Designed miniproteins, single chains, continued (4). Designs and how they scored, part 27

Each design is a single chain, and the fold is of that chain. pLDDT is the mean over its residues in the fold that is shown.

## One batch from the design tools (miniprotein)

Design m12976
Fold by ESMFold2-Fast:
Structure m12976 (fold): chain A 90 residues (1-90)
Amino acid sequence: EQEEKQKKLEEQIKKFEEDLDGLEEELKKGKLSKEELEKLKEQIKGNLELLEKEAEKVELSPELKEKLEELKKRVEELIEKIEKEIEKLK
């Protein structure tokens, strides 16, 4: 049912937010190699793409739409930060 799919999406968003928190802490330590940063960037992009595809299957509440847009912005900012770190390691 649509409500069940929406709840599952909320859980996936929460887990992704938690994963992003952990990644921000790792980036802050400045110990990741260029290869690790590249893999991390691709993983984040892939996870967001899968989440967006799942969201297309569900009638989203306004609150979930807003959360998803905020998550997309956060991912974009984090990817920019990762790319800057990669440039430093050239």
Scores: mean pLDDT 81

Design m12977
Fold by ESMFold2-Fast:
Formats: C-alpha cells, sequence, structure tokens
Structure m12977 (fold): chain A 58 residues (1-58)
C-alpha cells in the first residue's frame, strides 16, 4: 500500500541520516522502486533529494 511505502521510505531516510550514508539510502530506495508505480517512484525520488540535501548540510 501507499502508506506502507511511505513508512519504508521514512525508515530508510532516518537510518541513512543517522549513519551519514547517502549510498545506503540510494540502494534501499532503488529496491523500493522495483515494485513502485510512477507516482510512488516520483515520491521516492523527491524523498532522496530531500535526504541528500539534509545529509550534505551536516
Amino acid sequence: SRDALIAEVQRAVSEAVERGDIELLRRRLEELKATADEEQRQMIDNALRGAEYHIRRQ
């Protein structure tokens, strides 16, 4: 479901921010994209951009 995907994305972002590991986030989000539709894929891409911005600013 969409809510389950959002929860998984949020968990992946939180873990990556904690570790300072953008590559871990990219890998996990690519796995989530494998079963995502077009709208979900766009949401995942937006989440990645936000997390990259935040991690780079630390």
Scores: mean pLDDT 78

Design m12978
Fold by ESMFold2-Fast:
Structure m12978 (fold): chain A 65 residues (1-65)
Amino acid sequence: MALKELEEKMKEAEEKGDIGSATAYYFLKLLLEQLQKEKKVPDQPSVEEALETLDAVLDAEVKAL
């Protein structure tokens, strides 16, 4: 489950004192939650699926500009 994996990575980064990485993972978690709310991703995707979906959505939005 991508959300759980991102939360785990965020916690690991916080434990290492890497605030930048922790913030990045938190932002990705929020973005993935929003995409799930919009039903643009399947329920409980893997991290790999989530990243591929984010890249595809961002690429499509850039092309729509």
Scores: mean pLDDT 66

Design m12979
Fold by ESMFold2-Fast:
Structure m12979 (fold): chain A 73 residues (1-73)
Amino acid sequence: SEMDEAVREIQRLAEEANRAFEEGDYEKALELLERARELVREAIARTGDPRYEELLRELEEAIELVREAKKKA
């Protein structure tokens, strides 16, 4: 389904961001997480599905963690 495709793309971006973070590429990790967040926001606007609201919260938490790590690097 379209929802399953969107979730898979968001998960792919998040996994790629995690890899970039592990490599110390905080800038790339942030770019990928921000792309994932944009897709989640679009999905929320289109569907109103609470599953996307949960994903948005998790992505925003991840973005803050990466920003904090970047400040300390």
Scores: mean pLDDT 84

Design m12980
Fold by ESMFold2-Fast:
Structure m12980 (fold): chain A 67 residues (1-67)
Amino acid sequence: SVTAGALAAGAKRIAAGENAAQLAEEIKDSDPYASRVLAGLAESIKEGKMTQEQAATLLASAAEALA
């Protein structure tokens, strides 16, 4: 699906060290659902509740589940 593709791409970019909040803003008009997921992960990373690597792994798993 389009959303699965967006989440998979987001996972790769977050694993590379890109900012999840900026990724959420980039896709908010094309995929509001994927944008909200990325925004939530960005907030969790900012609050120290998860690492960039953990967020990337969760997004990759979510993309696989939606594909």
Scores: mean pLDDT 82

Design m12981
Fold by ESMFold2-Fast:
Structure m12981 (fold): chain A 55 residues (1-55)
Amino acid sequence: AEEYARKAEEYARKAREALAAGDAASFQAHGQQAGEYAKLAGTERARRYARQAGG
């Protein structure tokens, strides 16, 4: 659970960085990964990180 929450945070941050750089493909890919790890974690923190990625 905690490992998945950490992965969700990492991918959410990468998605935000890609968005800032104008890289839509990386934003989509990292955002999707953040969402999947948020589901696996099942925690409020993971949901918050996925939200930062675009959901």
Scores: mean pLDDT 74

Design m12982
Fold by ESMFold2-Fast:
Structure m12982 (fold): chain A 69 residues (1-69)
Amino acid sequence: MDELRRLFLAMASAVQNGDVEGAERYAERARSLAPELGPLLDRAVEAARRGDTEGALRYIAEALGRALR
């Protein structure tokens, strides 16, 4: 649980800094721990690639919320 939370925080930071490759690497690690969150992680990465930082952060927050239930 703490590892997954840490990965989502790192991914959010990468997104805010425009580091799309970093965000993708953190998303891949999070997907290996929680494959069920894959679709949300994919949407977050796609939003980041488009420069939609706000959209990417919303998908990351939703994935984190589901992981903590």
Scores: mean pLDDT 83

Design m12983
Fold by ESMFold2-Fast:
Structure m12983 (fold): chain A 93 residues (1-93)
Amino acid sequence: MDTETSELLDYVLKVVVKAKRNEATLEELKEGKEKARKAAEILEKRLKEAEERYKKDNNVQALAELLAARLLLSLAKAYLEFLEEKIKELEEK
């Protein structure tokens, strides 16, 4: 995993943990949401590249890269959805 994607996901995880404890501020939730969105965009691009690679090189390494990209994208999207719901809860009430 590249450093940028790793740093984005690490920050998002810290915000998600704080949010589950009701310790996150609205600004931290918004920052976490933006970083989760950026991570998802990077991972969607990586997924497309991994799918094209697997089509060319039908081997275990290419499959492992494809599965890793799918897993990380799923996590980034789940974190994004969680943070969006928390922001709505704080802004609407």
Scores: mean pLDDT 83

Design m12984
Fold by ESMFold2-Fast:
Structure m12984 (fold): chain A 96 residues (1-96)
Amino acid sequence: SEKVARAVGYRLRGLAAEDEGDYEEAGEAFERAGRLYEELGDYKEAGEAYENAGEAYEKAGDLERARRAYERAAEMYEKAGDLEKAEEARKKAEEV
C-alpha cells in the first residue's frame, strides 16, 4: 500500500540521518514511520520504529521526546503481543 511505502521511506530517511549524525532528524523520521505503521495496525513494525526514534532522540539529548518514543514503543509491542519487548521499552523510558 502507499502508506506502507511511506512508512518504509521514513524509516530509510531515519537510518540515513543517523549515519550523518543528525539524530534529531533521525528521531523525527522514525517517529513518523512508527505513526504510519500504527495507523496500519502493524504494531511490531510501529514498536521497532518508535524504539529507533527513542534511541535517536536520546543521542540528540532530547530526553523528553526519547521517553515518549520509548513509551509509545512499549504500547505498540504490547498490542503486538510481545510483552518482553514492551517491558524492555518501558525500562528504557524510565532510564532516560
Scores: mean pLDDT 90

Design m12985
Fold by ESMFold2-Fast:
Structure m12985 (fold): chain A 60 residues (1-60)
Amino acid sequence: DIEKLIEEIAKLLNVPKELVEDLLEKLKDLDEEQRREILAEIAEISPKAAELLEEVLKKL
């Protein structure tokens, strides 16, 4: 369930769920290189959050 993944990402990053939803909306419209760069930055904060973001993006 995408909703559960978004909630888990929000907890891992210690941010509001709405921020994660906004981030996903932006990421899906970026090219492969730009998405990779942003996901790499997130992975420095939480590798698990970056993994879950990629999982959600694949389901969109």
Scores: mean pLDDT 83

Design m12986
Fold by ESMFold2-Fast:
Structure m12986 (fold): chain A 98 residues (1-98)
Amino acid sequence: MAKEKLKELIEELGRLATEVVRLAREAGDEEALEKVREAARLIGEALRALKEGDYKKAAEYLARAAELLAEAARELDPELARRAEELAREAREIAEEL
């Protein structure tokens, strides 16, 4: 259960990060681009933790990545920011159950 939910979160956050990068580049928002770069790094760390069987650490990385994407998207697209905040909440719940 947890492994499948974490894989789904990685896919959803990856898609969201791609959309936020596009919007940030169009807006010339360097601060948002830096936050997305850090979020992408954390998603990579989450994938590594997931492969090593450390589901709690994977969930914690995904929660932080989602929080950064929410911050990056907040001024670009409030709807994307809300989606990222929901994914952060879901990741935190998974981490707390592990």
Scores: mean pLDDT 86

Design m12987
Fold by ESMFold2-Fast:
Structure m12987 (fold): chain A 67 residues (1-67)
Amino acid sequence: MDLNDPEVVGEIKATLYLMRAVVAEKNGDYKGAAEDYRKAADIFEQLGDTERAEHYRKLAEEAEKKA
């Protein structure tokens, strides 16, 4: 596995954004959570994972409604 591979780098970056989004929600930072869920969704879409992209976009919308 090459850490310079765009797919590998994308999976790592998406995971980091998701971890940040979960922490933000627990702290009541729903705006920050929504932004991080959207960033993760955009990365999954770039990787061709439309199902995960749609799922995290939905979570971003739910977080935005709480902000």
Scores: mean pLDDT 81

Design m12988
Fold by ESMFold2-Fast:
Structure m12988 (fold): chain A 56 residues (1-56)
Amino acid sequence: SDGYITAEELREIFRNEVGLDLSDDLVAKIIAKIDKDGDGRIDAAELQEAMSRVVP
């Protein structure tokens, strides 16, 4: 889906799908790097694009 992902949802995704418990500070930094609009949220496409650039 094209739903937006909040910082808390991103943390849940990493915890449940990857098994990695991100700190609040790390989640905020990841959001800041991915969030093109600066609204404190990312969509699934922005996350996918960022992952393709960071994880070769």
Scores: mean pLDDT 67

Design m12989
Fold by ESMFold2-Fast:
Structure m12989 (fold): chain A 67 residues (1-67)
Amino acid sequence: SMYEEKALEYVKKAIEYLKQGNGEKASEYLKKAAEYAEKSGHPSQSEVLKKTAEIALEDIEKALEIA
């Protein structure tokens, strides 16, 4: 439960950074969210978050659509 809550908190942080045009910070928080998603037993969600983190560095608009 705590890991799941932290994953959601980091996703919310990442979305705020994407809205601000800060793909680097968004990528950092999406990677943190992925770590907690994996620890909470959601490896497929973790992989999606890792892919979105890579996209956030190249295309903020596309990352926002996925997140």
Scores: mean pLDDT 83

Design m12990
Fold by ESMFold2-Fast:
Structure m12990 (fold): chain A 66 residues (1-66)
Amino acid sequence: SKEELEKRLEQLETGARVLRELGFDEEAERAMEHIRKAREALEKGDLETAEKHLEEAERIVSEVLG
């Protein structure tokens, strides 16, 4: 749902901030770019595009933190 994607986006924004605080600036920037694209897609009602960008951001965050 849109609400679930919005919640995932907020969690990923926190994850990207943690990456930046730990000095992973390039990874944080890439994750934030995908988060921005996901937000734009959500505003347009394009849930499929939003999900794809959130999955990529999750991959970047998990590659460093998990």
Scores: mean pLDDT 87

Design m12991
Fold by ESMFold2-Fast:
Structure m12991 (fold): chain A 54 residues (1-54)
Amino acid sequence: SMKLTEELLKLLEQLSEEERMQVFNLLGSKLRKVSYDEALKEAIRYAKELLEKR
């Protein structure tokens, strides 16, 4: 969905280049196994976890 894409993009702007690459790798892996919206939700969750570890 457009809202999930916008939320992910906002989180990606706050991450380092290496962390963004990790999120893109997760998203690509999940897109092969689950729906687009579920893959975005998992990528958003992971991006939030990366920010919280700081």
Scores: mean pLDDT 83

Design m12992
Fold by ESMFold2-Fast:
Structure m12992 (fold): chain A 62 residues (1-62)
Amino acid sequence: MSGLQTRLAELLASGAPLDEIRKVADELVEELKTKNPGLAERVRRMVDDAIAGLEAQRAAAA
C-alpha cells in the first residue's frame, strides 16, 4: 500500500476533519494520475461521494 493510502486510512480511522481527508485524497488522486488517469478519475468521484456521505452522516449524528 502506498504511503498516501496508509495515511488516508489512518485519517478516516481517527475521525480527522473533512478538509484533512480531502487534502490527502487529492494527493492520492494526483499520484494515480501519473500511473493510470482513468483510475484516478474514478477514485476522485468515489472520494468526492464518500466525503459528501461522511459530511451528511456526521451532521445527522451530531
Scores: mean pLDDT 75

Design m12993
Fold by ESMFold2-Fast:
Structure m12993 (fold): chain A 68 residues (1-68)
Amino acid sequence: MEEEVEEAIREAEELARRLAEAGLDTAAQIVRASVEHAKELKKQGNYEEALEVARTAIEHGRAALAAL
């Protein structure tokens, strides 16, 4: 659980960076906000919710890149 959350957060962070590089600043900002939320949930021990938030951010970011 904890490793899966950390991996998903890292993937979402990398995706936010790629979105910003592609000029999708609004999508990058949304993904970054979700990453911060997932990190806070992880600190609280809420790993299931943190993983869901991070995965949703990844799906959103991938959809934004695919729409280019």
Scores: mean pLDDT 84

Design m12994
Fold by ESMFold2-Fast:
Structure m12994 (fold): chain A 55 residues (1-55)
Amino acid sequence: MPSREQLADEALALLEQLHPDSRLTPEQRAGLRDELIRTDSAGVVVEQLRAELAA
C-alpha cells in the first residue's frame, strides 16, 4: 500500500497536471505536502484529483 508520503507526492503531481498554469512554488509545494502527510488526507485528495483529471 502507498505511504502517506507517496500519496502526498501523487496528489501534488495530479494537482500540477490538472492546473499546469497554476504551478506551486517549491515553498508552497513543501507546505502542502507536509499538511497532507500530517492530516493523512492525501488519499482523499488523490481520488478527487483523479476524478477531475478523468472528466
Scores: mean pLDDT 77

Design m12995
Fold by ESMFold2-Fast:
Structure m12995 (fold): chain A 76 residues (1-76)
Amino acid sequence: ARARLEAELRALEAEARARLAEAVAAGDEARARAIYLEAVRRAAELAREAARAGDPDAAEIAEAAEAELARWEAAL
């Protein structure tokens, strides 16, 4: 269960990294932030769903991602 979640998170990270690189190269800071926040939100959703499906370790990952999202939303 955790290994599957980690694989899904790694795929999300790779996709987000590619999009972030394009936004950074274009000098589009607002787009870069939007891409990052969407990736964090998706990570939180994936981890929370895994926790509900019976992966207790996923709850910690979900809480960390949710806290990161809240921190960024408060800073914007």
Scores: mean pLDDT 78

Design m12996
Fold by ESMFold2-Fast:
Structure m12996 (fold): chain A 74 residues (1-74)
Amino acid sequence: KAEEALKLAKEAAGKLVQEDYDSAIKYLEEALKLTENKEAQEYLKKAIEKAKNKDILGALIYLKKAIELLEKEI
């Protein structure tokens, strides 16, 4: 579960850099469903909120925090 969530989170980061917000949000929502880490879930939710507002920098900052937490589970 954590490995799949981490993979989707990293794919979302790539989509954010490409300004593909719809795909980024989809990957973030899928990652959120796969993780049981509540702190990672909160950062993923914040990343989704920033992505919906087209705030790439804000989305990437919160996504980086979520990725760091997911990497600790593997």
Scores: mean pLDDT 83

Design m12997
Fold by ESMFold2-Fast:
Structure m12997 (fold): chain A 89 residues (1-89)
Amino acid sequence: LSKEMEKDIIESLRLMSRSVSKLAIENFKKKGDELGVKAAELFKEASDYLGEAKLAELEGDYEKAKELREKAQEKREEAKKLEEELKKK
């Protein structure tokens, strides 16, 4: 595949991921679960960073891709801590 086609595929997958994240956030809001909303928002941010990292790799910017993956990991760790708090409810 050309880099342009790969970018289009990645952008399509990002749009789908964002739609799923919005539904999860809405469901937690309906339940009044503020910790669930925060966790879902953090997972959405992590997914956004991973998508940006993949696009950076396609452009050959491996340093930027590494930084974006590190940011994604930080957001995932924060979300997991909130999930542990949710399990205590």
Scores: mean pLDDT 78

Design m12999
Fold by ESMFold2-Fast:
Structure m12999 (fold): chain A 86 residues (1-86)
Amino acid sequence: MEETIEEIKRLLELARENLRRAAAEEDPLMREVLVAMALISLSVALKIAEKNNLPAAPLIRRAIDRAAAGDLEGALALVEEAIRTL
């Protein structure tokens, strides 16, 4: 369980950093790349969280939806909440 939580936390922290960079990025192409990288990390974290019935799972799903909709600030807040829930 500890190794699983560590892996999810690593993926969420990677997503958080990519979302922070995307929010500050002025180059539209680089912003899209950063958001795509965050979405990949969040999707992997969601699969692991759902498989282990972790309370972070619904927060990660909401973060994916927000990031996909272009709400980077909302996505970031949900990722930070998911990390605190672990």
Scores: mean pLDDT 87

Design m13000
Fold by ESMFold2-Fast:
Structure m13000 (fold): chain A 65 residues (1-65)
Amino acid sequence: ASVIEFTASKDYTAKTPEELSLTKGKTYRAEVLAIPDDDHILVRLLDTGEVGLVPKSVLADVKAL
């Protein structure tokens, strides 16, 4: 699986149980599980083990690990 590091560019509040909430300026490390469309990725956060969808538009400084 692909592991990435990214920083949230803005606060994002999960709108469904399938989504993850992100805090602006926080850096996350995540395993990419799927890319269901051009606007979202399905990830597992490595620090918490949480799984959910995040919008690509809120991801900054994305790098492969």
Scores: mean pLDDT 83

Design m13001
Fold by ESMFold2-Fast:
Structure m13001 (fold): chain A 72 residues (1-72)
Amino acid sequence: SAAELIRKLREEALRRLLEENPELSEEVREGLEKLVAGELSEEEAEELLKRGREELERLSELAVKLGEEAKA
């Protein structure tokens, strides 16, 4: 069924995202799992995606800073 295929595609996308970004917070990870399961409202999904983007940007900035500190 189309719904089953879409669910599997979402699960694979989530797995790849989590594998590529192991430093994501537990809140964002848990929220993404709920999003894939269809347990979030549209408003909750939008807020989660916003938080996830902000967290990835923050983690990227921290990775640069820690890399510079490790050389000092």
Scores: mean pLDDT 69

Design m13002
Fold by ESMFold2-Fast:
Structure m13002 (fold): chain A 79 residues (1-79)
Amino acid sequence: MTPEEKAASLYSAAKINEAGAETSERLAEELEKKAKELEKKDKEKAEKYKKLAEQFRKGAETNRRAAEENREKAREVEE
């Protein structure tokens, strides 16, 4: 594997991780919106959606960190 091929592979992995983070962030946003709508009608269900949104936000942070690590590794192998 050439350095160029290695870098390309790492950039591709970073893009996949970034897309995963964006999807998780979008899901967290939807759940946060639903939680807010339910706060006055069903406090227990609102709290469950809020916790689920927090889980998706943590997943997004993990994916964004992985994407950045892969980009850093790609830069390191670029000559």
Scores: mean pLDDT 84

Design m13003
Fold by ESMFold2-Fast:
Structure m13003 (fold): chain A 60 residues (1-60)
Amino acid sequence: SALEERLRELLAKALEAFDGDARAARQLVLKSLDPSNLPEELRDVGEEAYRLARELLAEL
C-alpha cells in the first residue's frame, strides 16, 4: 500500500519531468528501481519495489 503509493508518486514526478511522455516516465521509474543499482543491503527492498513497480505499470 504505502510502497505502491510511493511508486505512483515517482511515476507522476517522472511524467512531469518528461512533459507527459508516459513511455519515458515508466522506463525511468523502472530503471531507477533496478536492484542492480542498489547497495547489497538494500537489494531485497529494491527487488520488492521493482516487482510492485512492474505490476503497477502493467496496469497503466
Scores: mean pLDDT 72

Design m13004
Fold by ESMFold2-Fast:
Structure m13004 (fold): chain A 58 residues (1-58)
Amino acid sequence: IKEELEKLVEEIERVDRATARELLSEFLLYLTEKKVSTEELKEATQRLREVAARVEAA
């Protein structure tokens, strides 16, 4: 999860805003399909919110 999330962040920095939004949405769907710990899911979700806010601010 953390490794996949960091790769997503790197990709978002290289793409346009519309594509970044699509990538964020797909990753959220991916998280809901994974059997991960509640703590890991919470941490990933908080990081995604920060990244989404940055995308919207750009």
Scores: mean pLDDT 74

Design m13005
Fold by ESMFold2-Fast:
Structure m13005 (fold): chain A 87 residues (1-87)
Amino acid sequence: MRETRRVFENVEFEVAGKTYQATLAEVETRFDPQNGEREIRVTLTAKDGSKVELRMRVRADGSVELEAKVYDKNGNLLAEERRRYRL
């Protein structure tokens, strides 16, 4: 397994029809060579204290799952989107 972590600034993302601008983004990637599975996790923190969590998982069979969760500044879940497709 190989895992890397990176931090970025000024990222935009849309969830449930609302656009969020993040002042800080943390990206974590993981790869499992035995299963061929890749996972990317991104946490975006906006200036108002709201947070977006993104996860993408890619399986060896080409299936892909994307998940996005939006939280307010107090940690309450405001919106969740999930998309599935095949590469």
Scores: mean pLDDT 72

Design m13006
Fold by ESMFold2-Fast:
Structure m13006 (fold): chain A 78 residues (1-78)
Amino acid sequence: EALELGREAGLLELAALMKEYGIPVEEATEKLASQPGVSEEEAREAAEEAARLAEELPVEELRERAARLAEEANRLLE
């Protein structure tokens, strides 16, 4: 539950960054895949999901939703 909320918050934050800076899915995938422990497939799926969110919502809404979910996840982790 808390992990799922954290993942969703991360995707919304990535979507906000992609929208604000015009980062394409391919570049976001490369950046994510360069992180230790992140597979290229996992990075690509996250980048594609974030890109879809970026098309649907304004940056302010994406950041607000990300912050709210992160707060909820933090509360559940105790």
Scores: mean pLDDT 77

Design m13007
Fold by ESMFold2-Fast:
Structure m13007 (fold): chain A 85 residues (1-85)
Amino acid sequence: MYSDDQIQGLLLLQSERDRVWGDMRNGKLDVKKALAMIDSLLILSYMLGVENKLTYQQVKDEIEKLKKMSTSEVEQYRKELEKKL
């Protein structure tokens, strides 16, 4: 069963994926950056929900970092996350 902490984090990650997808559709976010952000958020969802390796606070901190990253920084971040799967 998921903890309340996991549920809150998963809902936050889902909300962020929806926002990124919407911004991409509206031309407010570069497609390449948006796809790398979505992939990163999906990996974080796996790490939180399946592996239970993250706290809700850590999820919030990772989302805040992603929002401040350039396209190249998000692509590098995604690759680093994939290596940890």
Scores: mean pLDDT 85

Design m13008
Fold by ESMFold2-Fast:
Structure m13008 (fold): chain A 87 residues (1-87)
Amino acid sequence: SLLDIAEEFSKKLLEITKDASEETKKIAESMSKLLIEYAQDPRASAASFATVMRWLVDELLSDPNISEEQKKEIRELLEEALARIEA
């Protein structure tokens, strides 16, 4: 389900950012909350969920305080989640 994908993505995102700045952690927590709330919306589609996820990840990856290693892990996490949505 979209909710399972949102929860797994959120869990892994928070793990990747656990040693990041407090500002970055707050952003990751806010994104996680938004994705989970969106996945619970009865109007949510797989396509619109994927679009929201891509948009939020692009915003996170624009943060200069995130390391290149964290950016790589976040990109890989996005690709994994998108593959599950498109299955």
Scores: mean pLDDT 82

Design m13009
Fold by ESMFold2-Fast:
Structure m13009 (fold): chain A 81 residues (1-81)
Amino acid sequence: MSPALQALEDWIRSITDPAQFRAIGGALVNVLRSLGVDAALPQSIDELVALARQVHEAVGGEHGEAVLRTLLNHFVRRYGA
C-alpha cells in the first residue's frame, strides 16, 4: 500500500464527527467526479476508505502519492483538530 494512501486511510478511520465525515465524503466524491469517475456519497467509514482507494487508483503512480498527501494535509488543516 502507498504510504500516503495508508496515512489518509488511518486518518479517515479516526473520524468520529458526523459533520467531518460528510464533508470529507463530499470532497472525495468531487475529486473523483473531476477525474471522470462516477462516485456516490459514502454511508460508512469503510465506504469513505473505499473512496480514498478509488482516488489513488484513478490518479495512479508517483503522482497519486503527491495528490493523496495534498488531500490529507488539506483535510487535516480544514477538518482535523
Scores: mean pLDDT 80

Design m13010
Fold by ESMFold2-Fast:
Structure m13010 (fold): chain A 60 residues (1-60)
Amino acid sequence: PPEPAETVTLTFPANTPQSEIDRAVEAAKAAAEARGLRVVGETTITHPDGSTTVTLDLVA
């Protein structure tokens, strides 16, 4: 697989509404697209403390 040019990590505290997570992720994707980058990977991890981490892998 191609090596990511950039990785964006978003972390949300426990009990963050899904609508806020979705909004933030879409904003991050739009910002990457505005910079000429493509989202090639999206990983969502929910931690034992209830926090959520979303990682976006970007390529030029």
Scores: mean pLDDT 80

Design m13011
Fold by ESMFold2-Fast:
Structure m13011 (fold): chain A 63 residues (1-63)
Amino acid sequence: SVREEVEAAVAALKEVLSTRQVAALLRTEIRNIEELAKETGDPRLEEELAALREVLAEVEREL
């Protein structure tokens, strides 16, 4: 699933980056995908945004 792919990517990033740095990267990615979703209307981007926002909330709880 998209969520499992995002969680796997975040786990890999946590091996080399701090939780704060991972949160910053997720926020940047969310902003980029929000802009693309507004331009394209692609429902796959909306699904990816939902997964990224849920994972960001989990990462922010660790701060």
Scores: mean pLDDT 84

Design m13012
Fold by ESMFold2-Fast:
Structure m13012 (fold): chain A 61 residues (1-61)
Amino acid sequence: EKRKELELAVNKAIGLVLRAIGSRLDGNEEAAQRDIEALKELGEKYPELKDFIERLVAQLE
């Protein structure tokens, strides 16, 4: 159960990263920053994914 929830959270994190990159390519930095903030919130909600999410955020900053 918990593993399935974490797998869904990982998929959500990847989706947020892809959307943030797409927004930046379109020149929409405000939308990219909202997705980066959503990533940080996901790391707070799922501490088991904190290191993974922090690495993703570092690549976007």
Scores: mean pLDDT 82

Design m13013
Fold by ESMFold2-Fast:
Structure m13013 (fold): chain A 86 residues (1-86)
Amino acid sequence: MKVVLVASGLTDAQKQQFIDAGNALAKAGSKVTITVDGDTVTITAEDVSPGQVLLLLGVAVELWLQGGTMTSKVDGDTITLTVKLP
């Protein structure tokens, strides 16, 4: 299973939080790609466990609670979570 988390409008602290989450997934054995472009961070994680999906979902929900908007898309074995902060 593949999870893609895209977050935009991030502060430097929120970008670091996302990078740390991606690095934790890589350490747990997932194939992880982290891309930073301005205020946008994209984490692509392949071969994720249910616990790793919950970690990414938790970060997305935390950003949503900080005033963001969140959308989800499922396409085959790929789950994409998109969060946009003000």
Scores: mean pLDDT 78

